# Ledger of designs, part 24: designed miniproteins, single chains

Each design is a single chain, and the fold is of that chain. pLDDT is the mean over its residues in the fold that is shown.

## One batch from the design tools (miniprotein)

Design m808
Fold by ESMFold2-Fast:
Structure m808 (fold): chain A 98 residues (1-98)
Amino acid sequence: AEEGYRGALEAARKGSEASNKADKAGDYKGSMNAGSAATGAAMGATSAKLGAGKEGAETAAKGGEQGYKAAKEAGGKEGEEGAKEAAEKGKEAAKKAE
């Protein structure tokens, strides 16, 4: 349960870092997409802490994947890379919550 929560927090952190890096580079589209991935992961972390760790981790994985897909479609390189890392951390959280 705690591993799922921690993995989701790590995914949120990676998405936030990518969002800030894209913003500094002037890639506002990438920044928004990485921020979306971070938000999804943060929601998953909250769910894992308050309810079932597995369900929260699955929510984080889904949020990260949706953010990565959005970043990829938008074409912002730094945002895409950060959203991909967030998606991968969300998947790790889901596996550890099993």
Scores: mean pLDDT 65

Design m809
Fold by ESMFold2-Fast:
Structure m809 (fold): chain A 122 residues (1-122)
Amino acid sequence: MEKVEEMLELLVNSGIISEEEKKLILEIARRVYKYMVEELGLSEELADAIVTSISFYLVLSLVNPEKAYENWEELIEELGKVLSLEDVKGIMSLIAELLEPHYPELAEQLRKALAAFVERNS
């Protein structure tokens, strides 16, 4: 989490993301980290690595929403290498739920990418 906060602060100071986008990404990161550790039983080290990756792809999707689908596909494939299909579905569904009130289009692209991944069973 510390690395995520540092990264987002640098991006706000550089004008790449807004303060409000930083707050949303941090809230999503904290909620997903808690879900991974408390509900999925993942180690704190693995959960920290995954939440850092998720935060990076959230930034990419906010900065270039036209490539959000491609960014979500890359994240899902990366997670699928280290997590079960059910864990990937749980994590990505939670992210979509948390994005929906703020960025419904980004949430929809995430759900589409997840559905395609589930169909491939990859």
Scores: mean pLDDT 87

Design m810
Fold by ESMFold2-Fast:
Structure m810 (fold): chain A 93 residues (1-93)
Amino acid sequence: AQERIDRLVEEYRAELERRGAQSEEAVVEALTRLARDVAADPEMLAAVKEEVAKYADAEEQALANELLEAVRAGVSAEEFAELHRRAVARIKA
């Protein structure tokens, strides 16, 4: 489980950096799929939250949890993109 979680986190970060200049739709679709895979598995969701807690401050943890809960609630790709943009802007502020 840990190797799969580490791989998903690494792929998520790589997609954010690599696709920053690419189509927003492609980025949103990739992020939504990764988040759904994590949120659909309670064991993986718990482990990802634990891993984020090691490196993220309290505000970053809260934003990551908000994004995961939004995917779990079944928000649209467009709604996820808006939440993602707000999270990135807040972290960079």
Scores: mean pLDDT 61

Design m811
Fold by ESMFold2-Fast:
Structure m811 (fold): chain A 113 residues (1-113)
Amino acid sequence: LELTPAEEQALHSAIAASLKEIDEYEKRFGPDPKIEQIKEKLLSLKGKLESGSLTPEDVAEFFSLQKELRSLIKERDPAFLEEIEKRKLEETPPAIVEAEERLKKKVAALVPV
């Protein structure tokens, strides 16, 4: 998988944001086995990104995990999800948001099921 510098930065930022969301969830609601499983998978993906060994399938798995995490947060506390979404809009540069969206489309084209 060939990532542009902007796509690589967007993926690093997105993984870091998801790990921060998990840390905040655990502080608010305590440990959850489903959340812990997502965290372990995210840490594995972070390691692969840092080593340059990410596959398109790994990136697709990341976006699936991100969706699952946010679904679990919404089920527990919809207001917390709104805080996360507002934070992303306020703190994430537009170029990084665009790079993440380009990466999602690129990976969807490379991982046909």
Scores: mean pLDDT 82

Design m812
Fold by ESMFold2-Fast:
Structure m812 (fold): chain A 86 residues (1-86)
Amino acid sequence: NKEIEEAIEEVKKYDLSGVEGIEELIKEFEEKPEMVLLDFEKEELGGVQKLFLLLFEEYKKTGDKKKLATAKYIIEVYEKEKKKKE
């Protein structure tokens, strides 16, 4: 899917280091990764990709960096799962 691949590359280019609110958000994901991953385990790979696209599109509309950070986390999880299947 060209749309998903292009969105993934765009999200990867974002450097969220040095943004104070983002560090706290990342710690929340790291401390409770099982909560986020549990939802992804119940979704097919396509569901994870759609969620990523929705969050990234919301970021583009609103500039909400928390949505960007969540989208970036989701794509990192997606790539790890894809590597396990290769």
Scores: mean pLDDT 64

Design m813
Fold by ESMFold2-Fast:
Structure m813 (fold): chain A 67 residues (1-67)
Amino acid sequence: MLTLDEIAKASQAVADAAQAHRNDSPEVVREATEKALKELGLKVTSLAVHEINGRLVPIVRVEKAEE
């Protein structure tokens, strides 16, 4: 399982990517979110970007990379 610190960093990275690309396409938000999480050494197991009330919201599941 991820530590609380790793979860906090992952949540912040997802929020930052979504905010930076809020006016872009869901594809761009998805790619930015996945890149940010990989830079933290996390494996993305599931990632979907939903449009909720005109905002692009990434919904992700991550695991610790076993490398």
Scores: mean pLDDT 75

Design m814
Fold by ESMFold2-Fast:
Structure m814 (fold): chain A 67 residues (1-67)
Amino acid sequence: MEVTVTKLKKEEINSMEELIEAAREQAEELKKQGVTKVTFVVPSDVVDKEKLKKAFEEEGLEVTIEE
């Protein structure tokens, strides 16, 4: 099963560590629901997209990051 599109707001990106932790928790919930692929829409200049993508991939999801 595929697809949850999640938009992250700049105001929610005050801490990269908090963002990554929230991402891991969300990945676990999505895996419980049978989701295998996720698309995230994040500001390109505010977030380290590679760290966010890595956090989800470490949980076993295929991840696409959109700007």
Scores: mean pLDDT 65

Design m815
Fold by ESMFold2-Fast:
Structure m815 (fold): chain A 83 residues (1-83)
Amino acid sequence: STEQALNTIKKFTPDDIEAKLISSSSNSLTISFTSKDNSITAKTLSSKVSNVILEAMKQNSLISGYAIESISENEVVVTVFLN
């Protein structure tokens, strides 16, 4: 389920990053990841977010892939694709 995929992603999200669901469809989730720490760079945040999704994909076969939609200084938006 969409909720199960989101819960898996949140499980692997570090405490210094907030994951928020922006929108969902039958086959995708759009999630915003925001850093609580202003010392983190956009590049570091993007790398951490990619690692979160890759670990979620290993644990939950419903997650088939992802795409980074946008990167800003404090926020990375990702679309996660579902089987």
Scores: mean pLDDT 84

Design m816
Fold by ESMFold2-Fast:
Parts: sequence; structure tokens; C-alpha cells
Structure m816 (fold): chain A 75 residues (1-75)
Amino acid sequence: SLEELIARAETLSPAERVEFVEEVVAAVRPRLTPEEAAELEQELAALRFQIAQEPERAHELTKAFLRRLAALLAR
């Protein structure tokens, strides 16, 4: 569930959170249109950049990304 994914991410370091999110994205990519996949890749690149610049916001940014992904998959 989304709640389980968020709880899991909370226990991880900033670098481990990026790796975890990349694994989730890889798992869902085959279910997306090419346009959705391109948008998600752009959002993932932005997430990686922001976490590198602001590690203190890593959990907040990861939660926002996972909620966005869950909303897209619920279509």
C-alpha cells in the first residue's frame, strides 16, 4: 500500500530512499504510457537532484513522489 511504501521510506537514509524509489519506478514503468513514463522519469530526476541538495527534505520529497505515483496508478 501507499502507507507501507511511505513507512518503509521513512526508515531509509537519503541515498537508500533514492534507490528504493528507483526500484518502485522500474516495477511500475511497464504499466505506463510512453508519455507518463517520460513525465515520471523527469520527476525522478528532479527528486534525485533535490535530495542531493537538501537531504533534510528527503522524506517530505519522497512522500510527495510516492503519492503522485499512487494517484497515477489508481487511474
Scores: mean pLDDT 79

Design m817
Fold by ESMFold2-Fast:
Structure m817 (fold): chain A 73 residues (1-73)
Amino acid sequence: DRAAVLAAAQEAVRRADEIGERLRTAAKKSAEYFKSKYENGEKIAQILLDNADLITEGLRARAEAAAARALAA
């Protein structure tokens, strides 16, 4: 059923967005901690934020690609 596949795809994208928001929030808090405690904290903070964004983009792209394949089948 195309409608069921579309609903599952929308749910997967929404979950990816939720995970991304939580990762960004956690990365932001960790970034503030490292900036306050370590001399190189700014570099560590940037790595954490960049990785959170990369993971979020990857999860969303995979969910969208899976939905496209299922709808084409």
Scores: mean pLDDT 74

Design m818
Fold by ESMFold2-Fast:
Structure m818 (fold): chain A 70 residues (1-70)
Amino acid sequence: SIQQELENVRRIIEETEEMIKKGGDPTIVGMLIIAASAEIWLLRKRYGETPELAALEKRIRELKEEWKKM
């Protein structure tokens, strides 16, 4: 279901946020951002645009800005 897929993307985002907080490996952070972005793209293609997808994409954009500063 879309709810389970959205939960999976949220978990990737939360893991990425935690890695940035702890000064983790920028390469792994970049890979997680790419993975989360790809999942959002696939979900949008499958289910169309939803407020939940837009919110998660905004969080990913914020993570990309933090990643660029690493």
Scores: mean pLDDT 85

Design m819
Fold by ESMFold2-Fast:
Structure m819 (fold): chain A 89 residues (1-89)
Amino acid sequence: DEKQKLADEALEKLNELEKISAEVAQTGTKDEADAALKAAGSAARLFTGINPEESYEEAMKAASQLKTEGEKVKKLIEEIKKLVEKVKE
């Protein structure tokens, strides 16, 4: 299934985002840790199909609070959103 491959790729990108967020949570300040975890959680909500625009905006807003990994996290969020939208048709 081509849709299954896109879904698997989206999950792999979410796993990468969660790994980065866990790393920031361990090494960053409390505010950076909270922002990283919120970015990952909001990105995960894109897979539910419930208020995807709000979940995307919250994820991007949280990523903007990160000092070092913000650009990488934003790129992963954008890629996840595009893959999830392709699965939906």
Scores: mean pLDDT 81

Design m820
Fold by ESMFold2-Fast:
Structure m820 (fold): chain A 83 residues (1-83)
Amino acid sequence: MEEIELAKKLMEKAKEIEDEFDFLTEKASEKAEELMEEIIKLLEERGLLNPSASEEEKRRVAMATLAGFAELYDEFEEQKKKE
């Protein structure tokens, strides 16, 4: 249950990043970095990131987790549609 809530929040942030990148602007790059920092913070609060890791490592883990939760969230929505 908590994981689904986290997935929803992460997908909201991922969508914001995607929407910003669709315009390919400098403002989009700044906003994307801000949103990525928010994602990392959220994952740290949930204990899904090692706070002692480097910033590059945290970013890689956050991106991998986001991709995984995107797949999980899509699967969960499909499960809800079937009996």
Scores: mean pLDDT 65

Design m821
Fold by ESMFold2-Fast:
Structure m821 (fold): chain A 56 residues (1-56)
Amino acid sequence: GAAEMGAEAERLALEHGLGPAGARAVGGFVSQVTRELGEEAGREAIRRARESLARA
């Protein structure tokens, strides 16, 4: 669900060196996208976050 998608995004952000506040914001955004637009949108948000974090 949305909580699991958000938790995965927060974990990825922490692994890529974001601080706790930044990681929580990423997780919150992905959780909100999943709640409002569905799981496909949540998966896309995670994919984009992973790509952005890998480039930073």
Scores: mean pLDDT 81

Design m822
Fold by ESMFold2-Fast:
Structure m822 (fold): chain A 65 residues (1-65)
Amino acid sequence: TQNLLGSVVEKDGKYVARVVDERGNVVFEAAFDTEEEAIKALEEFAKSQGGELTRVGKDFRIKVP
């Protein structure tokens, strides 16, 4: 089981979705026009890894089996 950290941050009018692994490596990063699209990208990434996305405050956690 792995725990990945997800975030969505606004930068220069875009929303950047980023996922880092337990070692601090960036395993996913993409920019979108809306926060909703960025969150959806994190959901799809989590599903592609066989895991699920959960919200933890302003950030996200992805649990992978």
Scores: mean pLDDT 84

Design m823
Fold by ESMFold2-Fast:
Structure m823 (fold): chain A 75 residues (1-75)
Amino acid sequence: SVGEILELAKELGLDLDEEEAKLLAEALRNHPELTRQVLLGLKYRVPVSNFHADLPEESKELLLKVQQRLLEKEA
């Protein structure tokens, strides 16, 4: 859920907005067990291509959008 992702992101020190959390919820809908690992990857600026290999391409596209949004916040 979006609320769970926002709470976990806050715990991990990652500044996510509600739209970014919605994109993550959709990307990880079938893989909720990967949520913590993906959030850590986003926090430490790990390329999305280095995330879990078994994620569908559509999920990786959503994760790339989140990563781009996070990078734009720092510019």
Scores: mean pLDDT 78

Design m824
Fold by ESMFold2-Fast:
Structure m824 (fold): chain A 68 residues (1-68)
Amino acid sequence: SMEELGEEIIEEVLKKAKEVREKHPDLPLDVLIDVAVLSVRELAKEKKLPEELTEKMVEEVRRRLEEL
């Protein structure tokens, strides 16, 4: 389903963001979040996900990265 695909994209982007943070601890969190959000938007467009779902995915990725 589109919801399952959205969750897979979120988990992949979060995994990569955590790896980047580990390798580059001096990288500002706002920059890490902005890059992660761009990745979500790019992958969502590639998979033709609705804009409404894409915005919810962006909000979730921002929320989960800000909790780090």
Scores: mean pLDDT 86

Design m825
Fold by ESMFold2-Fast:
Structure m825 (fold): chain A 70 residues (1-70)
Amino acid sequence: GAFSEEELREMREQARELVELAREYLKRGDLKKAFHSALAALILGGAAGDEEVVEEAREVLEEVDKAMEE
């Protein structure tokens, strides 16, 4: 693969942290930061093969889209 096992573990951990950060920004109403953090988590989680974090990031992006319509 393109990444080592150690690199993939670090990427998965960082992606999970980015999802949590995105949720915090969403809770605070900072939709731009929530979007950027969730998008970063989606890309990084996808690259690392973390399907769970990809799904969670997609959910945050969907919530941001809905909040932007208000």
Scores: mean pLDDT 83

Design m826
Fold by ESMFold2-Fast:
Structure m826 (fold): chain A 91 residues (1-91)
Amino acid sequence: MEKLLEEARRLLDGTAERLAKIANSPEVLKDLQKAGDEAVRVLEETSVEEAARLFMKKAGEIAKKYNIEKEATPIIVATAVRLVGLELEHE
């Protein structure tokens, strides 16, 4: 579990940095890092699928708020798919 949580944090942090660069905003970075932290907590307490759903919802709301939804959506979806895939690597 600990290795899965560490890889999930690394993945989510990378996505936050990519989206913040697209938005050219440090505020987007902070909001996405907070969403990532919440997703990691959900992963630890429930499942990778619930964590992926929470991250997609939160990151999607952030992308819409900062008007980067069109560019961010495929990155957010790819991140959620990879997050679910991490569990298969640790089974």
Scores: mean pLDDT 82

Design m827
Fold by ESMFold2-Fast:
Structure m827 (fold): chain A 83 residues (1-83)
Amino acid sequence: STTSESKTTIQLGDLLHEIDHVSGVETIYEISIENGVEKRTLKEVITDPKEISKRAALLSAEALLRMPTVQEMDEKWAAGEKI
């Protein structure tokens, strides 16, 4: 599993998509509630360059459209959180 700063993470419904900006590999996790706790289960790893390119473009566009408002960004920045 990758925990580097060079990743884009996008939540689409009950799926969490993590794209590594170095390798381009997309890792998909399914988010489920188990005993009242959110659990991330590895569902798929996409290593095909054609699929990586196609999906990365779509998911990056979705992340940009779902960006926090300027006020929310300022609030997170003041709290010392990465956004």
Scores: mean pLDDT 62

Design m828
Fold by ESMFold2-Fast:
Structure m828 (fold): chain A 100 residues (1-100)
Amino acid sequence: MAKEEAIEHLRRAIELAEKAASVARQNGDDDTAKAAEMVRETLRKALEALENGDFETAVIYATLAIIIAHLGIKYSKNPEAAKLLEEARDHAARAANLLE
């Protein structure tokens, strides 16, 4: 599958993680907000690696973001923020699969 499709999934995951952080902050779920911000930063590194043609590093950062998102979902106090993190996780997983 094309590199461009993986880039689009990473961009969608970043947007969803940013929304999750905002929703969590508005609802006083500071731990979930921090997890979402960490997911966003990790996905941004995956996107940068992928744009530079470093597929191995992109997969590593995408996988790390999936793990962080899973922990954020598990310990979330806000269902909307958890759902946004789940969608971000799913897009990150799709991007990683496209790069195999």
Scores: mean pLDDT 88

Design m829
Fold by ESMFold2-Fast:
Structure m829 (fold): chain A 61 residues (1-61)
Amino acid sequence: SEEQKNLEQAERRGQESMEKLKPAIEAAKNKDYDKAYKILTEVVGPQSADDFMQGMKALEA
């Protein structure tokens, strides 16, 4: 059904986004925030990347 296909597409897009974000998360764990921000900006855009980076820095404070 169309609903099933939409759910499968959403799940695949979610998994693909997670795979693309994995290097950014690893860079952040190594405190390479410049690399993490660059990858995040390419995947989710600059505004969302900035919000995400602020959240990660707040958790480390």
Scores: mean pLDDT 72

Design m830
Fold by ESMFold2-Fast:
Structure m830 (fold): chain A 83 residues (1-83)
Amino acid sequence: AERRIEEARREADETIDRAARLVREGAPPEVLRGAAEEAIRHVTRALREAGREDLIPEAQEEVRERAEEAAREAGREPPEIEP
């Protein structure tokens, strides 16, 4: 279960990194917001499957912070992300 959580967190980071790269190459900032929302859903599902719902708020915040950092690095406004 723990290894699946670590895998989901890594996959979330990879999703955001790919979207940030596309935005730097001219894609609209909505791509990064969509990627962050997808990453949040992915991590949330993995945590529920592992019985670790207690970690969901922290994991969702980590994804939001990563997306905000990626937006700043791309020279864009931070994305508005649903909880």
Scores: mean pLDDT 77

Design m831
Fold by ESMFold2-Fast:
Structure m831 (fold): chain A 76 residues (1-76)
Amino acid sequence: LTEEQWERIREGLEELFKSAKTPEQKKAFVDALVDNSVLSEEEKKEYREKLLNATPEEQVPILREFFEKDREKLKE
């Protein structure tokens, strides 16, 4: 993926997360996001907890941190 494609995907996922209205929708989104990452089990647990407990203002920075960390793990 190019930087531009990755940024568009990230923005789309951030919008989807912000639009989640129920705890069930948020949990399903977070679980799908984290489970499809290459992060360790420990890091996956940390990001699930961070994202589920995030305020609206914290959601974007946490998602950005998550995606940057996941992306770095994918780079050789």
Scores: mean pLDDT 72

Design m832
Fold by ESMFold2-Fast:
Formats: sequence, structure tokens, C-alpha cells
Structure m832 (fold): chain A 72 residues (1-72)
Amino acid sequence: ALSQLPAAKRESLAFLLGSAIKSFRSHFSQGSLEKLEALLQGVREGDADAEVQAKKVLSALLDGERSDAALE
């Protein structure tokens, strides 16, 4: 499904997710980093499912879950 967010908001979400991946790269396994990179690509492509999942991951990271568990 295509994202319902305006392009500017999708780019902001992608920027925040990309920044979080860079900041917390050492806290994730290689498999989790690959999932995060795929999620970032999905957000940039306007995938609504990737957008929902990215918001969940960012929420978990803000709540202090800075490990592979943020992707569960």
C-alpha cells in the first residue's frame, strides 16, 4: 500500500530513522541493521507498511529500547 503521508513528512521520518540507525548502529546485530536499512528504503519508496513499522521502531528507541528488541 502507498503511504498517506505528505512527501515532506515521509522524508522527515526517513531522516529520523536514518539518524537513529547511525547513532545506535553498534547496539544492533547485523541482521537487525539489514532490517532497518530495508525499512528506511520502504519509507523512502512510500510503503505504508514500512511507514507504520518505522514509527513503531522510533517510538521504541525514544522509550530507551536501543537493541534488536526495538524491531520486535
Scores: mean pLDDT 73

Design m833
Fold by ESMFold2-Fast:
Structure m833 (fold): chain A 99 residues (1-99)
Amino acid sequence: SQSHFSQGVRLMSQGDLQGAIQHFQLAIQQDPNFSQAWALLGGAYLRLGDYQSAIDSFQRAIQLDPNFSGAWDLLGDAYEKLGDLDTSQRFRDLSRQLD
């Protein structure tokens, strides 16, 4: 729900990444097609250093909304953290094309 999503955003801004994950998961449970909740769930995992969970969440956001430029950019950031600079650049280029 938007309420759980908003609570997740607030907790993420405060650095409570575990609390943010719980609220984004609740938002997704109520609306599995909520692409923004999938993207921010990935963002929280990325900040925790869980790059695989981050990638999985960003890929779900993009499957739901392929024009979600922010999710493509965040996928690029995750691949950069894994040392895959070529894949990172390709996703950043896709993000820029959608803006």
Scores: mean pLDDT 89

Design m834
Fold by ESMFold2-Fast:
Structure m834 (fold): chain A 74 residues (1-74)
Amino acid sequence: SWLDEVLAKLERAKEQLEKEYADWPEEFREKIRELFEEAKERYAKAKTKEEVDQIEKELLGRLIELMDEADAAR
């Protein structure tokens, strides 16, 4: 299903980010984990592809914002 595909992509993205931000401050790593947890809950409740696309867009936007904050803290 489209939901299974989205969850698989989310898991791959999480694994990739865990490798990329392993050396980041712990507070930022925790915030990233929280974002993925929130996304999983929202995906589980999503009933349409449009809702899924919206969740993905919001997640990516928040991740970019958090990464910019982490870089600014260096």
Scores: mean pLDDT 76

Design m835
Fold by ESMFold2-Fast:
Structure m835 (fold): chain A 74 residues (1-74)
Amino acid sequence: KLPELVAQLSSPDPAVRIKAAKEIGKIGEAAVEPALDGLVAALLSPDPDVRSAAAHAMAGMGEAALERILARLR
């Protein structure tokens, strides 16, 4: 479920964070608002695999998701 996936983006286990980012990306635009803060945090992660998974998820969610995330990174 989406709230569980959003919580998993904050997991201490990078494998769990990567899995959550991939699943959120598959849900698409409907996941943007509830997952936005978690995806931004994952994109800024020191783990390159976590950052890559978050970036790929955002690409799958569409341009509107990328615009909202970029606004948060200003």
Scores: mean pLDDT 75

Design m836
Fold by ESMFold2-Fast:
Formats: C-alpha cells, structure tokens, sequence
Structure m836 (fold): chain A 94 residues (1-94)
C-alpha cells in the first residue's frame, strides 16, 4: 500500500506539471489526466489515511500540494471554468 501511495503521488505531481506546461491544444487531455490521477490518489488516501504518517516529509508536502491542486481543479471544472482558466489558477499554488 505504501508503495502504491508513493507512486500515485509521483504520477499526480507529474500530471500537474504536464498540465501547467501544456500547450493550449493539450490542455483538455492533460486536465483529464490530472483529474483522473488525483481522483485515484484521493480515493486511496481516504481508504488508507494511516499511510500518510509513513511518508517522508517531502512526500507529505507533495501529497498536500496534489490534494489542494486536485480540489481546486475539481471545483473550478464544476463551475464551468475552461481548461486554460484552471491551468492559470493551478500555477498560483505550484
């Protein structure tokens, strides 16, 4: 379980980085990838909250950032924000 959490943190952080660096033509696909990875990570964290204390300080920081970015993106998408607007808002916290 710990290894799965570490891998999802890395995958979600990579997806976030790819989203904020994406060209306009890639934004929709990169946003979808980020939300899918972030959603999987949040689901795993909800099922196994005890794993958080087993993470390094750096991994905990990355998980906190991934969590904040995921809920911000999810909220903005639910409000009808464009992928470009979501990207710009996520850059503010990255």
Amino acid sequence: MLDKMKELIKETMKALEELINADDSELEEKLKEFLEKGGELMSLLLQHPEVFDQLSEEEQKNLELATEAYFRAYHLESQGASPLEIKEKLKEIY
Scores: mean pLDDT 86

Design m837
Fold by ESMFold2-Fast:
Structure m837 (fold): chain A 71 residues (1-71)
Amino acid sequence: MRQEELERMGELGYKAGRENAELLIEEMKKRGKELSPEEREKLLEEMGKKGYLVGIHGAETREEQRREAAR
């Protein structure tokens, strides 16, 4: 059964997405772009969700992942 493996990959992707968003926010700050707390939260959530989907779909099908992202 692949369900448990897919969920694990999704969780790892979500964490990676959030970490990447944190790094981007920090980089933007260094470049003089300060995001509001609201913008930070949206970016963290958006990249987290994208990471989750990438993790899930990446574990199953790369082509399917691209099609889902294009919707």
Scores: mean pLDDT 72

Design m838
Fold by ESMFold2-Fast:
Structure m838 (fold): chain A 114 residues (1-114)
Amino acid sequence: GAERDLARASDHVARAYEAVLKGDLEAFQRHLEEAKRAMAETAEKLGLPEIAQRIRESKTPRDLAEAAREMVEKLREIAEKTGDPRYRRLADAFEGLAVAFEELEKLIEEQKKK
């Protein structure tokens, strides 16, 4: 389900963060790609193919954070229209992903200055 795919995305973002700390570019790229795939699959399953495409086209953690924030906005709209609490939980999960990608981007910028 969507919650499982988002949990998988979150795990890969955490592993990408660890890879940056270790200077492992190959592992960083691999985990970023896997997080991106899981996030795009979730957007497609939720009927948001335009955001899914934007996720797949994203090249940086910053772009992925922006796409995640777009998902938050759309899922909150769906939650209000349907009254289904699952969409609020999914919006919260995407908000967590947006924060994680923003922190990953900050780490990358800090590593470039060292």
Scores: mean pLDDT 87

Design m839
Fold by ESMFold2-Fast:
Structure m839 (fold): chain A 74 residues (1-74)
Amino acid sequence: AQDVAVAAAQAGRDTARSLGSDDAARLFGQAVDAARAGDLDTATRLMVQGLSLLSPDDQAKAHAAMVAAARAAA
């Protein structure tokens, strides 16, 4: 579960960074740190907050990347 959350948060960060959303990338980066600390509730809240800063199309791209990374880490 923790490794899956880390992978998802990293994918979200990298996607947000590629889309030029520094604020979203920062929130996903904080989610990576929370997931590594075992605080999955904080990691999930930060990932949701990061997604909320993106346009609907960019949210779909970030979500797809996060799901793919989570599946690969499971």
Scores: mean pLDDT 86

Design m840
Fold by ESMFold2-Fast:
Structure m840 (fold): chain A 80 residues (1-80)
Amino acid sequence: SMEELLEIVEKSVKELLEKAKEAEEQGDLATAELYRGIAIGLVDIVRGIFNIMYRKGKMSEEEYEEAMERLDEILREIEE
């Protein structure tokens, strides 16, 4: 389901950001940026999946807007 996929993305992003923070605390800024980049890439891939589903009529406009808002919230957490 859309909600299950969003929950998986939220959890995966949180885990990646925790790894980024650990790398940053060790002075490994390159590894920290890599983990943040992976988190951004994951959000971007899932955004693409929802876009395709909406275009193929497998997702309502309301469901699509809700999913995009949730992904934008996740992206803002990565950018903090």
Scores: mean pLDDT 87

Design m841
Fold by ESMFold2-Fast:
Structure m841 (fold): chain A 91 residues (1-91)
Amino acid sequence: SRKERIRKELENEQKRLAEITAKEGPDSLEVARELLEIGELYLSLGKFDEAIKYFQEALRILDKIDSPEAERLKQLAEKGLKVAEEFKKRR
């Protein structure tokens, strides 16, 4: 099923997050990108509280980085956060 495929992708991305955190550091652009991807997967599963948490963590990291790539990722994270918050309100 689609949900089972997304769950497997989520497990793979969580493993990748651990590897990238060890390699690049917890406040790196690479970690922020992985947090954003995990947030999107939780959003796809309808797990809005988890999605919100991951988007907020990505934004926390991105707010510390002054680069065009960080600004692009920040816009994506803010969009994902808004979508997750809206769907959570609808139950």
Scores: mean pLDDT 88

Design m842
Fold by ESMFold2-Fast:
Structure m842 (fold): chain A 62 residues (1-62)
Amino acid sequence: GGLQKDLGGSVANHAVSLMKLNPERAREIARNGIESVRTIVTDKKVADELEEYLRKAEEEIL
């Protein structure tokens, strides 16, 4: 649903924003976001999309 997508998007956006300020913290947030997506988001397709987005964000920090 919309609320779950908004939550995941907010977490991903925060991770990206923090890359410039603290890359280590951004990676932690991305990893925690991936775990949270699997436990909180009930829509499997939304969870898969958010997990992929967060993984890409983590990789971009490198």
Scores: mean pLDDT 58

